# Designed miniproteins, single chains, continued (5): the designs that were tried, part 2

Each design is a single chain, and the fold is of that chain. pLDDT is the mean over its residues in the fold that is shown.

## One batch from the design tools (miniprotein)

Design m16036
Fold by ESMFold2-Fast:
Structure m16036 (fold): chain A 112 residues (1-112)
Amino acid sequence: SRAELEARFAALRAQLDAATTAEERLALLEELVELAREAIRKGDLLLAVEALSYAATVARNAYEAGELSVEQLRALIERLRELIEELERKGASPVLLDALRTLAEGLEALAA
C-alpha cells in the first residue's frame, strides 16, 4: 500500500541517520532503490523520485567517504538511469525527471 511505502521510506531515512558502519549504509542504500522500484510499480511516482534522490545523495556521500567503489557507483548509476526511464514511461513530470538526471550526471562526473 502507499501508506506502507511512505512509512518504509521514513524508517529507511531514520535507519540511515542511525547507521554506524559502511556495510549498514550500503544495505540501506539497496533498500532505498528497491523501495523506489516498488513505488514505480504501485504508481507512487513522487515517492519513487524522493527515494531515488535520497539514494543518489547517500551514494555520493558513500563514494566521497571511500565506502563505495567506482565499480559499485557505476552499477548504481546504471540502475538509477533505468529507473528514470521507467518513471518517464509512467508519466513522471519533466521537472522531477530533470532533477533526477542532474543527480545522475553529478554521480557520472565522480565516476569518470
Scores: mean pLDDT 88

Design m16037
Fold by ESMFold2-Fast:
Structure m16037 (fold): chain A 65 residues (1-65)
Amino acid sequence: MRVFIEIDTSKITPDELKKKIEELGGKPINYVYERFEKLGIEAEIPEESIDKLKKIEGVKSVTEL
């Protein structure tokens, strides 16, 4: 599933978030950029890992693309 992950850079770095995405079996697609007026990362994530992704400290929202 392709998702946009809104980041809180005060709680997690972009590099840390990319590592956590990869640990969940996901693939980061784009570097940190602004989309939907939110700063975040675009990634391909297994559907079963979405709930775990939402629980990561510094993840503010996850939007399906």
Scores: mean pLDDT 79

Design m16038
Fold by ESMFold2-Fast:
Structure m16038 (fold): chain A 83 residues (1-83)
Amino acid sequence: MKFKLILELTITGGKLKPGTVTLEFELDKKLTKEEVEELIKKLEEAGVKIKEVEFTEDKLYIKIETNSDQLDKIAEILEEVFL
């Protein structure tokens, strides 16, 4: 499976503030509902706030709120779920 990570970060006064991270998955295979639920569960267990989830035939879109220091943990979760 391939995925594309789109990062939207807000910088104010030279400091990185907690921002919304948008995850968009480009699917070469259709994800099952169970695989989507497992991904959401792992993200929530890591302390990530889920803001929005959209599941269509062609893509999975997830909007999350996280700190920049959580990005490595998010990458590990994605590798565990998709690899």
Scores: mean pLDDT 64

Design m16039
Fold by ESMFold2-Fast:
Structure m16039 (fold): chain A 95 residues (1-95)
Amino acid sequence: SMSIEQMLEGSIQTAKMNIKTAKDYIEKSKKDKSYIPKAEKMVKIAEISVENSRQILESAKPQLDPAFVQKAQKEIEELKKEIEELKEEIKKLKE
C-alpha cells in the first residue's frame, strides 16, 4: 500500500528527525562537554540516514515523476549542507 514516493518521503523525514536529535545533543554539549562524543555519534547517524535517502532516490529515479525527483534531490542536498554545518559546530566545541 506504500508508494515509492511515500517510502522516499518517509526516509527523508527520518533523516530530518535524526538531524534534529544531533542538534539537541550539540546544544547539550555547549553546556556539558561530556556530551561531545554522543553529539558526534548522532551527527554520524544523521549523515548515514541522509545517504540512505540519496540511495533510495537513485534506485527509484526511473519510476518517479521528474518534478518529484528534483524536489527530493533539493531536500537531500539541503540536509547534506545541514550535516556539514553540524560538523563545524562540533569542531568549535572541541576548541
Scores: mean pLDDT 88

Design m16040
Fold by ESMFold2-Fast:
Formats: sequence, C-alpha cells, structure tokens
Structure m16040 (fold): chain A 87 residues (1-87)
Amino acid sequence: MEEAAEKARETARGAAELLARMSPEEREAVLAAMEADARAARSKASGLLKQAGDLVLRALEALRAGDAEAAAEAAGEAARLAVKAEE
C-alpha cells in the first residue's frame, strides 16, 4: 500500500517537472486530456474507487496550479484508496 502511494507521489512530482517545462497552452492541453480521462474512469467507479477518482482530479487541479507537493499528496491518497478497494 505505502509502496504504491510513494510511487504515485513520485509520478506526480515527475509530471509537475515535465509540465513546468511546457508552454502554458501545451500544459493546459495535456492536463485537460488527463482530466477528461480521469473523469471518464471515475464515472464508471463506485465506493473507494470513486473516492480515489476524486483525489486524482484534485491532483490534476494541483498540477494545473503548479503545486507539485499538493499533487503528490492527493495522488498518494488516491493510490492508497485504490489498493484498499482491490483487497
């Protein structure tokens, strides 16, 4: 569980670094695509997976704001809930 959460946090921080190197227009296009995909996944989820989807959307909002640590925290929580749902 914590290993999955840490991997999710690393992925979010890496995404923040990549997004920071993009133009604002490229960054918004990438984030919009990721957000649409996350919303589609969430719409088919229930229970803890739906809650994890809410946290993924929160991580994407943090990435859009340039807040890498808030994105990492939300992504880590989402991963924890997803692992819990698959038990």
Scores: mean pLDDT 82

Design m16041
Fold by ESMFold2-Fast:
Structure m16041 (fold): chain A 75 residues (1-75)
Amino acid sequence: LTPEQIVELLLDAIRELMSPETAARVEAVYEELKADPSVTPEQIANAILEEVRRIEGYDQTLELVEKVQEKAIAA
């Protein structure tokens, strides 16, 4: 998997598991960061996870990471 593919899996998992409000805020962060060519896909993934942790808390962020790992194994 490329770092770009990991970001896409993360966004898909957020849309499936998280509230529409959390998904909307995460998409706003993603759009801001991807517009900056100096920002790497790994930095985007980390920023998305931090935003989810800030809104939903640590346990929900762990559940999200587990879902992304499942999707990555299946791909």
Scores: mean pLDDT 81

Design m16042
Fold by ESMFold2-Fast:
Structure m16042 (fold): chain A 94 residues (1-94)
Amino acid sequence: GAAAKALQQKRNEIWIERLNEEIKKKRPHLPLLTLDTTVLEYVKILGELHGKPLSEEEAIEILKNVGIDPNAKLKDLTLEQLQELSAEITRRLK
């Protein structure tokens, strides 16, 4: 329902705000994340944040590996999906 969706979006906003603080601190030239940021752009920004740029093909592969639609936006994900995606990106960039 609308209330559950609003709560999910608010949790995602808090996650995004925490990442935006890291972006400002480590890579201030990168665009800040919003709820309307595509998951594909999110993956690319995290690659840049870790100092290891990802190609579009690599970003799409990461999304497929965690079962996320590349056309989705951050507002469409659960917090658990955001955490799993971030973990997979971190694993791949080490």
Scores: mean pLDDT 81

Design m16043
Fold by ESMFold2-Fast:
Parts: structure tokens; C-alpha cells; sequence
Structure m16043 (fold): chain A 57 residues (1-57)
């Protein structure tokens, strides 16, 4: 349904943001702790959206 599709898209968006932060961390190693924190938050948000989508099946 539309809610499951929205949640899967939200999870994919957070996963894409995490990959962008990983690239930024490689380019700016002095900001690694900042990017690592954002990666952890993005992964947690993606997992929450994925879990909610799975619960609605």
C-alpha cells in the first residue's frame, strides 16, 4: 500500500544519505567523527522505516 511504499522510499533516502556521508568522510577525514555520527543516525532511521514497512505487510 502507499504507506509501505513511502516507508521503503524513506529508508532508501536515508541509505543514500549515509553513502554520501561516507564519501564526505573519505574527502574530509578531519570531520570523520561528525560524519560517523550522521551515518549512525541515518542507518538507525533507515532501519526504523524498514521495520515499520515490514510490520505493515
Amino acid sequence: GPRVEQLRRTAADFRAAVEEYRKLAEENPELKDFYDTNIQHGEAAARRAEAEAAALR
Scores: mean pLDDT 85

Design m16044
Fold by ESMFold2-Fast:
Parts: C-alpha cells; structure tokens; sequence
Structure m16044 (fold): chain A 58 residues (1-58)
C-alpha cells in the first residue's frame, strides 16, 4: 500500500470521536484495520497506535 493511503487511514481512525461514533463508523475503521494488517502495516507505530485506539472504543 502507498504511504498516502496509510496516512489517510490512520487519520480516519484517529478522528473517530468515542462520544459520537456509530457502529457504522467502527465497522468502517475495522475494515481499514483488517486491510492494513493484510498488507503488513501493523508493524508501523502509527498504525499500531490507531489499532489500539479502535480496540479501546469497543
């Protein structure tokens, strides 16, 4: 995947507000996380932090 895609995906996840996030927002973020993991991006510290944030919202 491109660095621009990784940056956009991390920004999308980081912009999720726990107080207003819907199930659809969390599902979309999960699809993006799964795609990043399939492309071995989970070793990227910014991606790992975004994944941890998403898990904390569940």
Amino acid sequence: VSQAFVDAAVNLINNIDPATATEADLAQAQVIVDYLKQNNQDKNPAVAAAIAKLESLK
Scores: mean pLDDT 78

Design m16045
Fold by ESMFold2-Fast:
Structure m16045 (fold): chain A 87 residues (1-87)
Amino acid sequence: MPLYRPKPKLLELIRRVLNTDKEVFTLDEILMALHQYAIEEGLLDPRDPNIWDVSGTVLGELFGRDRIDWTDGEGILADLLKNTELA
């Protein structure tokens, strides 16, 4: 399974959420950390859990958008890969 090295801002977010000092993660671990972050920060739209309002958050800054639609899996993967490097 490929390992990814998140860029510094994403790495800080993942480490905080997962309470870990790791520098490399699987894509599944990165996605799990982002889901946990959204739950902890209350970013989920109460009408549609696939929609996250990330305006004004670190995640919004990382993705360059105010809303994340998780049904757009390819677009989200592309944005994640801009914030990671293959380890």
Scores: mean pLDDT 80

Design m16046
Fold by ESMFold2-Fast:
Order: structure tokens, then C-alpha cells, then sequence
Structure m16046 (fold): chain A 64 residues (1-64)
């Protein structure tokens, strides 16, 4: 995996994990929102939009 995509994946996964700890088991819609939030954080951290989208998508699919 590209290093940027891996970093974006880790950011999105942390966001999903945090949401699950706070709210319990997440619906698919809640998982999608957490992954999108993770993608936004990845872009803010200096990662490309493409890497952020791909990393977040992987985290979302894994959590489903």
C-alpha cells in the first residue's frame, strides 16, 4: 500500500474506533460519517485528497 494511503487508513480507523468507544456499535451510516471525518483529518494533516479517500474507504469497508 502507498504510505500516504496507509496513513489515511490509520487516521480513519482511529476515528471509527473513537466513535465506537463513545457510541457503541455503529450503523453503516455512522461508520460512513466517521470514515469521512477521518478523510478530512488526513487532508488537514497534509495528505492528498486521493490518498485520504482511498484510506478512508478501506477503513470503512473493513469496519462493515
Amino acid sequence: MDEEIKKAYEIAKKEIDEAEKKYGPLSPEQLKLAAVKGASKAVEAGLSNEAASQGAARAYQEAL
Scores: mean pLDDT 82

Design m16047
Fold by ESMFold2-Fast:
Structure m16047 (fold): chain A 64 residues (1-64)
Amino acid sequence: SLADELIAEALAARDDPLALGRVLVRISEELTGEEKREVLRRLEAELGMSGDELDALAVRAVTE
């Protein structure tokens, strides 16, 4: 599924904050509602990051 592919892309980009931030922007643009929330919750767990930390990465990717 698209959600599974976006999770895999985010995990592959875990060591590159800018690349990870770009995947997080795509998650926000391509997924909606509960599916988006579930994907973000899973990424918080898998990456060991808070929702605020993930949001900061996405904002950085848009500004750089």
Scores: mean pLDDT 85

Design m16048
Fold by ESMFold2-Fast:
Structure m16048 (fold): chain A 58 residues (1-58)
Amino acid sequence: GSVAREVCDELGKECKKKCEKESMEMLSKGKTEGEILEHVADCCNEVNDKCEKLKKSL
């Protein structure tokens, strides 16, 4: 398959897992649920933006 697609899929999965782990840590630190959800969304948005650019580069 395309290397860009593989990297994109891997980054998406890694981002979700990493952001979930970090959101759990934020819960332990007393952050609100809303703040945690925004963090998770922002985290994965960065990866999604990179994926879009990778697809456009070819």
Scores: mean pLDDT 75

Design m16049
Fold by ESMFold2-Fast:
Structure m16049 (fold): chain A 97 residues (1-97)
Amino acid sequence: SSIEEGIKLALELINSKDEKKKLIGKAALAQYLANEYLKKKAEGVKDEELSEEEKEAFENAKYAVTTVMEKIKADIDELDEETKKAMEYAAKYVIKK
């Protein structure tokens, strides 16, 4: 699956009326964006391309994803497949090493 598909799924969750799904969607979207910024940083492609604001956003996004996942993990069995997919993708970058 491409990052484009992941972003689309996260946006669908954000548009949900369910508060938990909205939080998961926001966390998943933040994780996708943070992952892209981290890749550019790791490749050493012009440190100036990663502004201080982007680095702070990356750190905040990673924290938000981890926090949301820990709180929702206990309830994940009651979530729909789209929400589970988003959390699986986020876990792939935060928890799965």
Scores: mean pLDDT 63

Design m16050
Fold by ESMFold2-Fast:
Structure m16050 (fold): chain A 88 residues (1-88)
Amino acid sequence: DAASRLAEEELKLLTEVAERLGLSAEEQLELGDIYGTIRGIRNADPDGLAIVQQVLGLSEEEIEEYKNIHTIEEAVEAAVRRLLERRR
């Protein structure tokens, strides 16, 4: 099933990135939450959009940027960038 393979690739990429960056368990959870939010935007999920606006304080421009992400790899990269921005 294509959906099952996509979920497997998402988990694999998130895990590989977390290991590469040496993320703690708490940071891995935060990365997952950010990724889930971006994924919700990409899939036009109204609840995901509301969460992004309230929790991440994203602008309309950033929401449009995430909505135009077409690959899992790009979505993971965007989530990592947001996590690192929070840590600065």
Scores: mean pLDDT 71

Design m16051
Fold by ESMFold2-Fast:
Structure m16051 (fold): chain A 64 residues (1-64)
Amino acid sequence: MKIKVEPKEVDPENAPEFYDVTIDGIKVKGYSVESTEEYVVLKAKDPKTGKEYFIKVPLKKPRV
């Protein structure tokens, strides 16, 4: 099974209402359920199976 998330990095200063997640070619909405200093965990549900996936997405690092 292939899961694709856009954007590949989360900007905490410009966080959207939801994130685009593609599960086996089907576009679904992913919602933030947990955030740390290094990553955000998104929850997305597969509409075919009803199974929930938790996806870690890295936070954008500040430029040095």
Scores: mean pLDDT 70

Design m16052
Fold by ESMFold2-Fast:
Structure m16052 (fold): chain A 68 residues (1-68)
Amino acid sequence: SQQVDDIVVYLRERFPLSDGHLRTIAALAVDLNLSQVQIENAFKEAGKKHSNASQLLQETLKILKSLS
């Protein structure tokens, strides 16, 4: 969707994840009706615990799910 693509463009410049991982985050955030600020804060919190891309993805998804 266009909304998912727009979020991926926003996140791509800010977070060192693959487009595939960013699309997973963006799709979940759209489904949960979360703001870009909520996505960014979730990723920053995940980054405090993990530096590995797969662990960053999983922790970010966990935090986003907790916000719904």
Scores: mean pLDDT 83

Design m16053
Fold by ESMFold2-Fast:
Structure m16053 (fold): chain A 66 residues (1-66)
Amino acid sequence: GAGGEKAREAARRAAERGEGAAATSALHQMSVEGDGEAAKEGAEWAREAGDEAAYRTGLIQAQKAE
């Protein structure tokens, strides 16, 4: 829904700034809607930002959402 879309956009912008942890935190909120794919996508954005720890955290959140 709209809330999930805003969280995804915020996470993407955080990843573009190299803030992988912020990106995965925003996508964790989307997992409340059962959107495991959004959490997984955020993990990939964290990896692209160079934040390997946030990438691993995002993968765990994706598993919880699924």
Scores: mean pLDDT 65

Design m16054
Fold by ESMFold2-Fast:
Structure m16054 (fold): chain A 80 residues (1-80)
Amino acid sequence: SNELNRLLAEASDFAYDSLKAGEKPEDVKKKVTDYLIKKGVDKETAEKLAKKIVEDSQKVLTLPEDERRALGAQRSAEIA
């Protein structure tokens, strides 16, 4: 579980950075899916996780700065 949480954190950071850099959500979802598959996640689970990660990252980018910082701190605590 700790290893999976670490992979999800890495994928979330990667997705957030890619979206912030102006990549299309669909392209980022594909990159996250491919990343998770390379890390040993099965295709069906990787696709579901990638969708959630991209949606969560998009939501974070639409939040006010203070709410984004609070959400980031909460997620860091959950994976620590």
Scores: mean pLDDT 77

Design m16055
Fold by ESMFold2-Fast:
Structure m16055 (fold): chain A 89 residues (1-89)
Amino acid sequence: MEEVDLINEIIRKIVEEILEKKGKISEEDLLKAIQYVLANEEGELISEEELEEILKKLAEELRKKGYDVKLSKVTVNGKERLIVEYKKK
């Protein structure tokens, strides 16, 4: 699978799962979801920069589905992390 296609598949899967959840996704939540999707692949490691890019793509997909989406940075365990907050318009 091409890298772009794989990332798009991960985003689609995450969007499906989070639409049933309360309007906030952290980088840690995204990492767990990605690890779940990639559990069928051979031990791929995702960098923090790749997680941020995937969160930005996720925000774009949520906006396309009619959600009001905000990207914000919060300090978690002394480190700055990206969070996606979303709500139905």
Scores: mean pLDDT 62

Design m16056
Fold by ESMFold2-Fast:
Structure m16056 (fold): chain A 75 residues (1-75)
Amino acid sequence: SMEQEALRRFGEAVRRYLEGEISTEEFAQEVRRLLDELRAAGTPSAAHVAESLRTVTESIGRLYNDELLLRVARE
């Protein structure tokens, strides 16, 4: 499903970010793309997944004191 694919892509982006394979800006851009796709789907399940992505992104932003990730999580 779209929701399962979004979760898989998000998990991969988190792994790549934490392993230093992508920049904070690249990670933020991928999160924004996923949130936009989930918003476009307009289903309650997609909204729930989007909320989960925002929560995890905010936690990472707080852990690294990263203002860009905190902004993305609050969009």
Scores: mean pLDDT 89

Design m16057
Fold by ESMFold2-Fast:
Structure m16057 (fold): chain A 73 residues (1-73)
Amino acid sequence: SEEAKELLRKADQLEIQGKVDEAIELYNRALEIFKKEGDKEGIAEVLRRLGDYYARQGKFDEAKKYFEEAEKL
């Protein structure tokens, strides 16, 4: 859980730097850790961040899928 939270913090910093591909990779790594731990709150947080990213890209169908998965948790 702590490692996954650190990955989220690093991903946030990478997004600020415009290193989006690296940020997405870290979000996906955090997601896998939260899934292994059964941390529904952690899973939902990563999914919301990915949904927000795709919404900012104008990819609303992709964003909606991430938000809907987060709501199911």
Scores: mean pLDDT 83

Design m16058
Fold by ESMFold2-Fast:
Structure m16058 (fold): chain A 78 residues (1-78)
Amino acid sequence: DEAKREEARRRLEEQRERAREILAASPDLTEGAVEAALAGVTFLAIEEAMRELGASEEEINEALEAASRALKEALLEA
């Protein structure tokens, strides 16, 4: 459902923001390390949100693929 995907996206953005705050306090992290950490938090947030909404495995997989594409595009632009 679109509603489940939007809820997952919202939680994704919340988790990203918190992860950025934590990572910004770590001056020794490389750009690649920061991006990898953000990706991990992102996937966990999507899975959690989708399961709470009763999403199927197919719906969760589609959301994870969409997030993966968005992250790759952001990384390529960085």
Scores: mean pLDDT 64

Design m16059
Fold by ESMFold2-Fast:
Structure m16059 (fold): chain A 83 residues (1-83)
Amino acid sequence: APHLEAIADVLEERGLTDAAARIRELLAAGDYGGAELVAVEAAVESGEPIVAEYELDGETVTVRLAPSREALERTRRLLEEEA
C-alpha cells in the first residue's frame, strides 16, 4: 500500500528506523493491518502527526496520521478481530 510505504519513509527520516523497518517487513508479508498499527503506534509515541505524500495514478496524495490513542486502540481491536 503506497500510503504506508510513504509513512515508513517519513518515520525513517525522523530517526524512527525500527518502526519504519517493521512497517516495510509487514508490507512485504502482506500484513497491511499490522503495518497500519505500527504507523499509528509511532504517531502516538512521537506525539507528532505523520504527514506523508505519495503518487497514485499520476496525482500526489497526502496522508495525515494524527497521534490519537483512540485510533491506536481501535486499530488494535480491528487487527485482533481479523486474526
Scores: mean pLDDT 78

Design m16060
Fold by ESMFold2-Fast:
Structure m16060 (fold): chain A 62 residues (1-62)
Amino acid sequence: AVVATRVEEALLKSGLAPGEALAEDIVHRARNDTTGEEYELRLSAAADGDTVRATLTTRTLL
């Protein structure tokens, strides 16, 4: 539930309406100001009949 809501927010910020499939992966870099770690967030979404399957991948960058 919480993860799905965050995915929807990320899609909307990228100019997509809820329920739309991504033509390409959305890649966003984020930094934790407390630890100084940088993260790459990769969001993929594909249509699957009447639903959209979304996958969020996180990796640490230097």
Scores: mean pLDDT 60

Design m16061
Fold by ESMFold2-Fast:
Structure m16061 (fold): chain A 83 residues (1-83)
Amino acid sequence: SAREKAAAHLREDAERLSLPEEVIDRLVAFVLEHVPDSVERARLEAVDAEGVTLGLRYVGGSEDPADWELRFVPWSELPAALA
């Protein structure tokens, strides 16, 4: 699905940034569980003490990342690693 493709790209980008595996797993779980199935790309825009900002591209949306939807997710709202 588009959402699975978005999750895979986010994992690859987060691994290149050397984020801890626990953080990567939580970000991927968030995309798979809470992002619409029409989203085909998720990009890590910012990480801070309060949470994570993701840039989301919908199917048929703009190629320009500046036009992507920005979504802030507090650390408390990121899923725990899937059991």
Scores: mean pLDDT 78

Design m16062
Fold by ESMFold2-Fast:
Structure m16062 (fold): chain A 97 residues (1-97)
Amino acid sequence: SIEELKKEIEELGEIVNELEKIYLTTKDPEERKKKLEELLKEKGFNSAEELYEYVKSKLEEVLKKLEPLLSVEEYVGYKLLAIGMLLSLERVIEALK
């Protein structure tokens, strides 16, 4: 259903938002890296790159299914949200180098 597909995007967004909160609120680079690595492990991911590929793949799958079901305006909104999520994860990847 549309509701189930929307919920999948919301659940992906929650994970990304948790990582982004750590990134934005933890000023010390070493402490930030440690907290990001701990959250990734808690969520079952071996690396930020693994999470990125998982989120990207899921977003592409869900958005493809939503495209014929949503208005143009709502679909564009979800596309922008997806871009924002992937940009947030790119920042996390960079922070862990």
Scores: mean pLDDT 87

Design m16063
Fold by ESMFold2-Fast:
Structure m16063 (fold): chain A 83 residues (1-83)
Amino acid sequence: EVLVPSEESLARGREAIAAETDPEKRREMEEAMELLLRLVELYIELKEKYGEEVAEKYLEIMALELEKGLPFEEAEKIAKEKL
């Protein structure tokens, strides 16, 4: 649930970005939204290919690496190696 946001949650995120008047904060929010959408897309692909448990573990590893400041592509490589 937390790792795979609903369409309603995504719509609320887009609305918050549109309401943000600070250009720096808006940019950070837009980057976070783009990252979140990429994670959702990856989760769907992994769930179809390997099943829900593997997809969830993969995303948990990716989320931890992204929190360390690694770019999406590097986090994805590390997640693939840890599975």
Scores: mean pLDDT 74

Design m16064
Fold by ESMFold2-Fast:
Structure m16064 (fold): chain A 85 residues (1-85)
Amino acid sequence: SEKRFQEYLFRLETTYGILEIAAALGNEKAIEKARERIKELKKEFEEDETLTEEQKKKLEEVAEELEKRFEELLERGEIKNGEVR
């Protein structure tokens, strides 16, 4: 359904936001946890029978764009992994 699709969009955006914050703080364990959550979320919506194939494709595209943004921030040094030593 449309509502279910919007819920997945919100969860994707929120989880990538958490990943970005964890990376900015250099919390390696939090980064790993956020990455695991993203993988779980991708599997969840791909297997969700209430979503159309078109909605699943759009969610994959959004996830790819969010991933690209995160990688660009890392490459530019705008997000640091908070090395303590």
Scores: mean pLDDT 80

Design m16065
Fold by ESMFold2-Fast:
Structure m16065 (fold): chain A 105 residues (1-105)
Amino acid sequence: DLKKKYEEVEKKIEELEKETAEYGKKNGREEEATAAIMLARAEAARKANELFGLTPKQRESEKKNEPLLKEYEEKITTPEIQEFRKKLSELEKERVELNYEIVNK
């Protein structure tokens, strides 16, 4: 059941985002943790763009946000937070791919 797999991945993302935020708070790296979460979500949005296509308005919004995403990437200097970002990006991409399979059945 693709819908159940999607819900399981969403739950894993929510749990990992919470773990990332808690790690940031505990280690004085809250800004880096937030950047990691935002970048993983942005990478998922880019993957969705590739699979579903973008409207002209969405494409313009993506270009406007590019400097902010670059700033987030430059903030992530801690290896532990880089690992959280990698795991979050993998789960977010899996969620997008599962959604694509569900809507194209």
Scores: mean pLDDT 80

Design m16066
Fold by ESMFold2-Fast:
Structure m16066 (fold): chain A 98 residues (1-98)
Amino acid sequence: MHMEKKKEELEELARKFAEAVRKGDDESAKRYLEKIGEIVGEPELTEEVLELFEKADTEEEKLSLLYIVLEKFRNPDVSEEELKERREKALENLKKLL
């Protein structure tokens, strides 16, 4: 299905984004995040996430932004409030693993 191809592309871009963040390559990370946003089809959310990326000071904060975009792709009807809660939980989990 068309959806399965998008999922594979998103997984590849997500891995490249994480590697760029770990290397401190913010330019490449932003580029991958933009491409993920294009596939998800949420331009307003993508713009907000890119602005938050520029303000993020830690690797964990930057990685948590990827979660917002991917979660919106998995659950298009998810509210902004639910996305916020899910991001906070993901960020807490990432801080324990990194």
Scores: mean pLDDT 74

Design m16067
Fold by ESMFold2-Fast:
Structure m16067 (fold): chain A 88 residues (1-88)
Amino acid sequence: AKLIPKEYGEELNKLIKELTEILKKAPKEQVLRVVGLVIRAVGAAVEAELVARKLGDPESEEAKEAAKKAVEEARRLLEEARELVARG
């Protein structure tokens, strides 16, 4: 079963994939920090899925708001990861 709206699920998967690609380019001293950002992004996605499951309706306003917040958090984490790799 699709737990969150497809559009938000696809965006979350894309953002997590981009975070993982940044991890591959991270300097050794930043690897653990970037791993932490990946874990936080995955955690935000899992929380959105748990909210949708608890509500029983992924198309509800509350489920959509939770998914949107997860996407916004993942975007913030992606930018933080980019800054870490760019600064060395």
Scores: mean pLDDT 79

Design m16068
Fold by ESMFold2-Fast:
Structure m16068 (fold): chain A 61 residues (1-61)
Amino acid sequence: MTPSVEEVVAWARERARTLPPDDRDTLLGLVDALLAIGASPEEMRRVLDALVAEIERQRAA
């Protein structure tokens, strides 16, 4: 039940569609950085979830 890299990337791209351009670029840039360092799918999902939550919190303010 471990997510694949492809599943995490697809989730992040879909989530990015709901974000403003600047936040979208930030999220996608982090995806690229995590792929470059060879992060595990589980670690990628955790880090990306935290960033999305922070972006959404700031948008609510």
Scores: mean pLDDT 80

Design m16069
Fold by ESMFold2-Fast:
Structure m16069 (fold): chain A 104 residues (1-104)
Amino acid sequence: SKAEQAFQRLNELIDRLKNATSKDEILAILEELQRLALEYAADVLKGIGLVLKIIGEMLDIELDKSMTLDEAKEIVKKALKELVDVLDLSDEQRTELLNRINSL
């Protein structure tokens, strides 16, 4: 199902975030979050709204040379939580993803 595909790809992005060691890796994760929002959002306008927020966050990461890797990771963590809310996931899938994200 689309929900299973979205769930798998989100778990892969959580693993990528946990292992990210550079801002370039963070930007690549945010780009993939945009693709997930466009492909799997239950509401297309909410998906587009999240994409626009992520683009703004990517610009902040690129332009703020004082931003630490940990601060950039916190931005991705918040974007992951917003993506979980926008996607057509089961309650069980949402709970598992939010628990994983909160453990980062």
Scores: mean pLDDT 89

Design m16070
Fold by ESMFold2-Fast:
Structure m16070 (fold): chain A 91 residues (1-91)
Amino acid sequence: KIEELKKKYEELEKKSRAYQDAVTAAQNQVDELRKQYEKALETESPEKAEVLKAQYDKAQNELDTLNSKYQKARDEAEKVKREYEKLEKES
């Protein structure tokens, strides 16, 4: 009972860490694309700026999705931890 919840918590923590790493990588990609887009605007390269904006928008959407998955995994892990801690106190 308690051991099953602890194992579930460990699995959710691993999943959360994987999403955290993915979020960091996606954020770096968004930051680089934004920088490239701003530079393209400064150099008056509208065709390049349009392509970079599309890539930036796509990367931002992917980052938002990863952030949502990360937060959900964290929230679920916290709930499971609270549940097994409560059971340990009742045991």
Scores: mean pLDDT 83

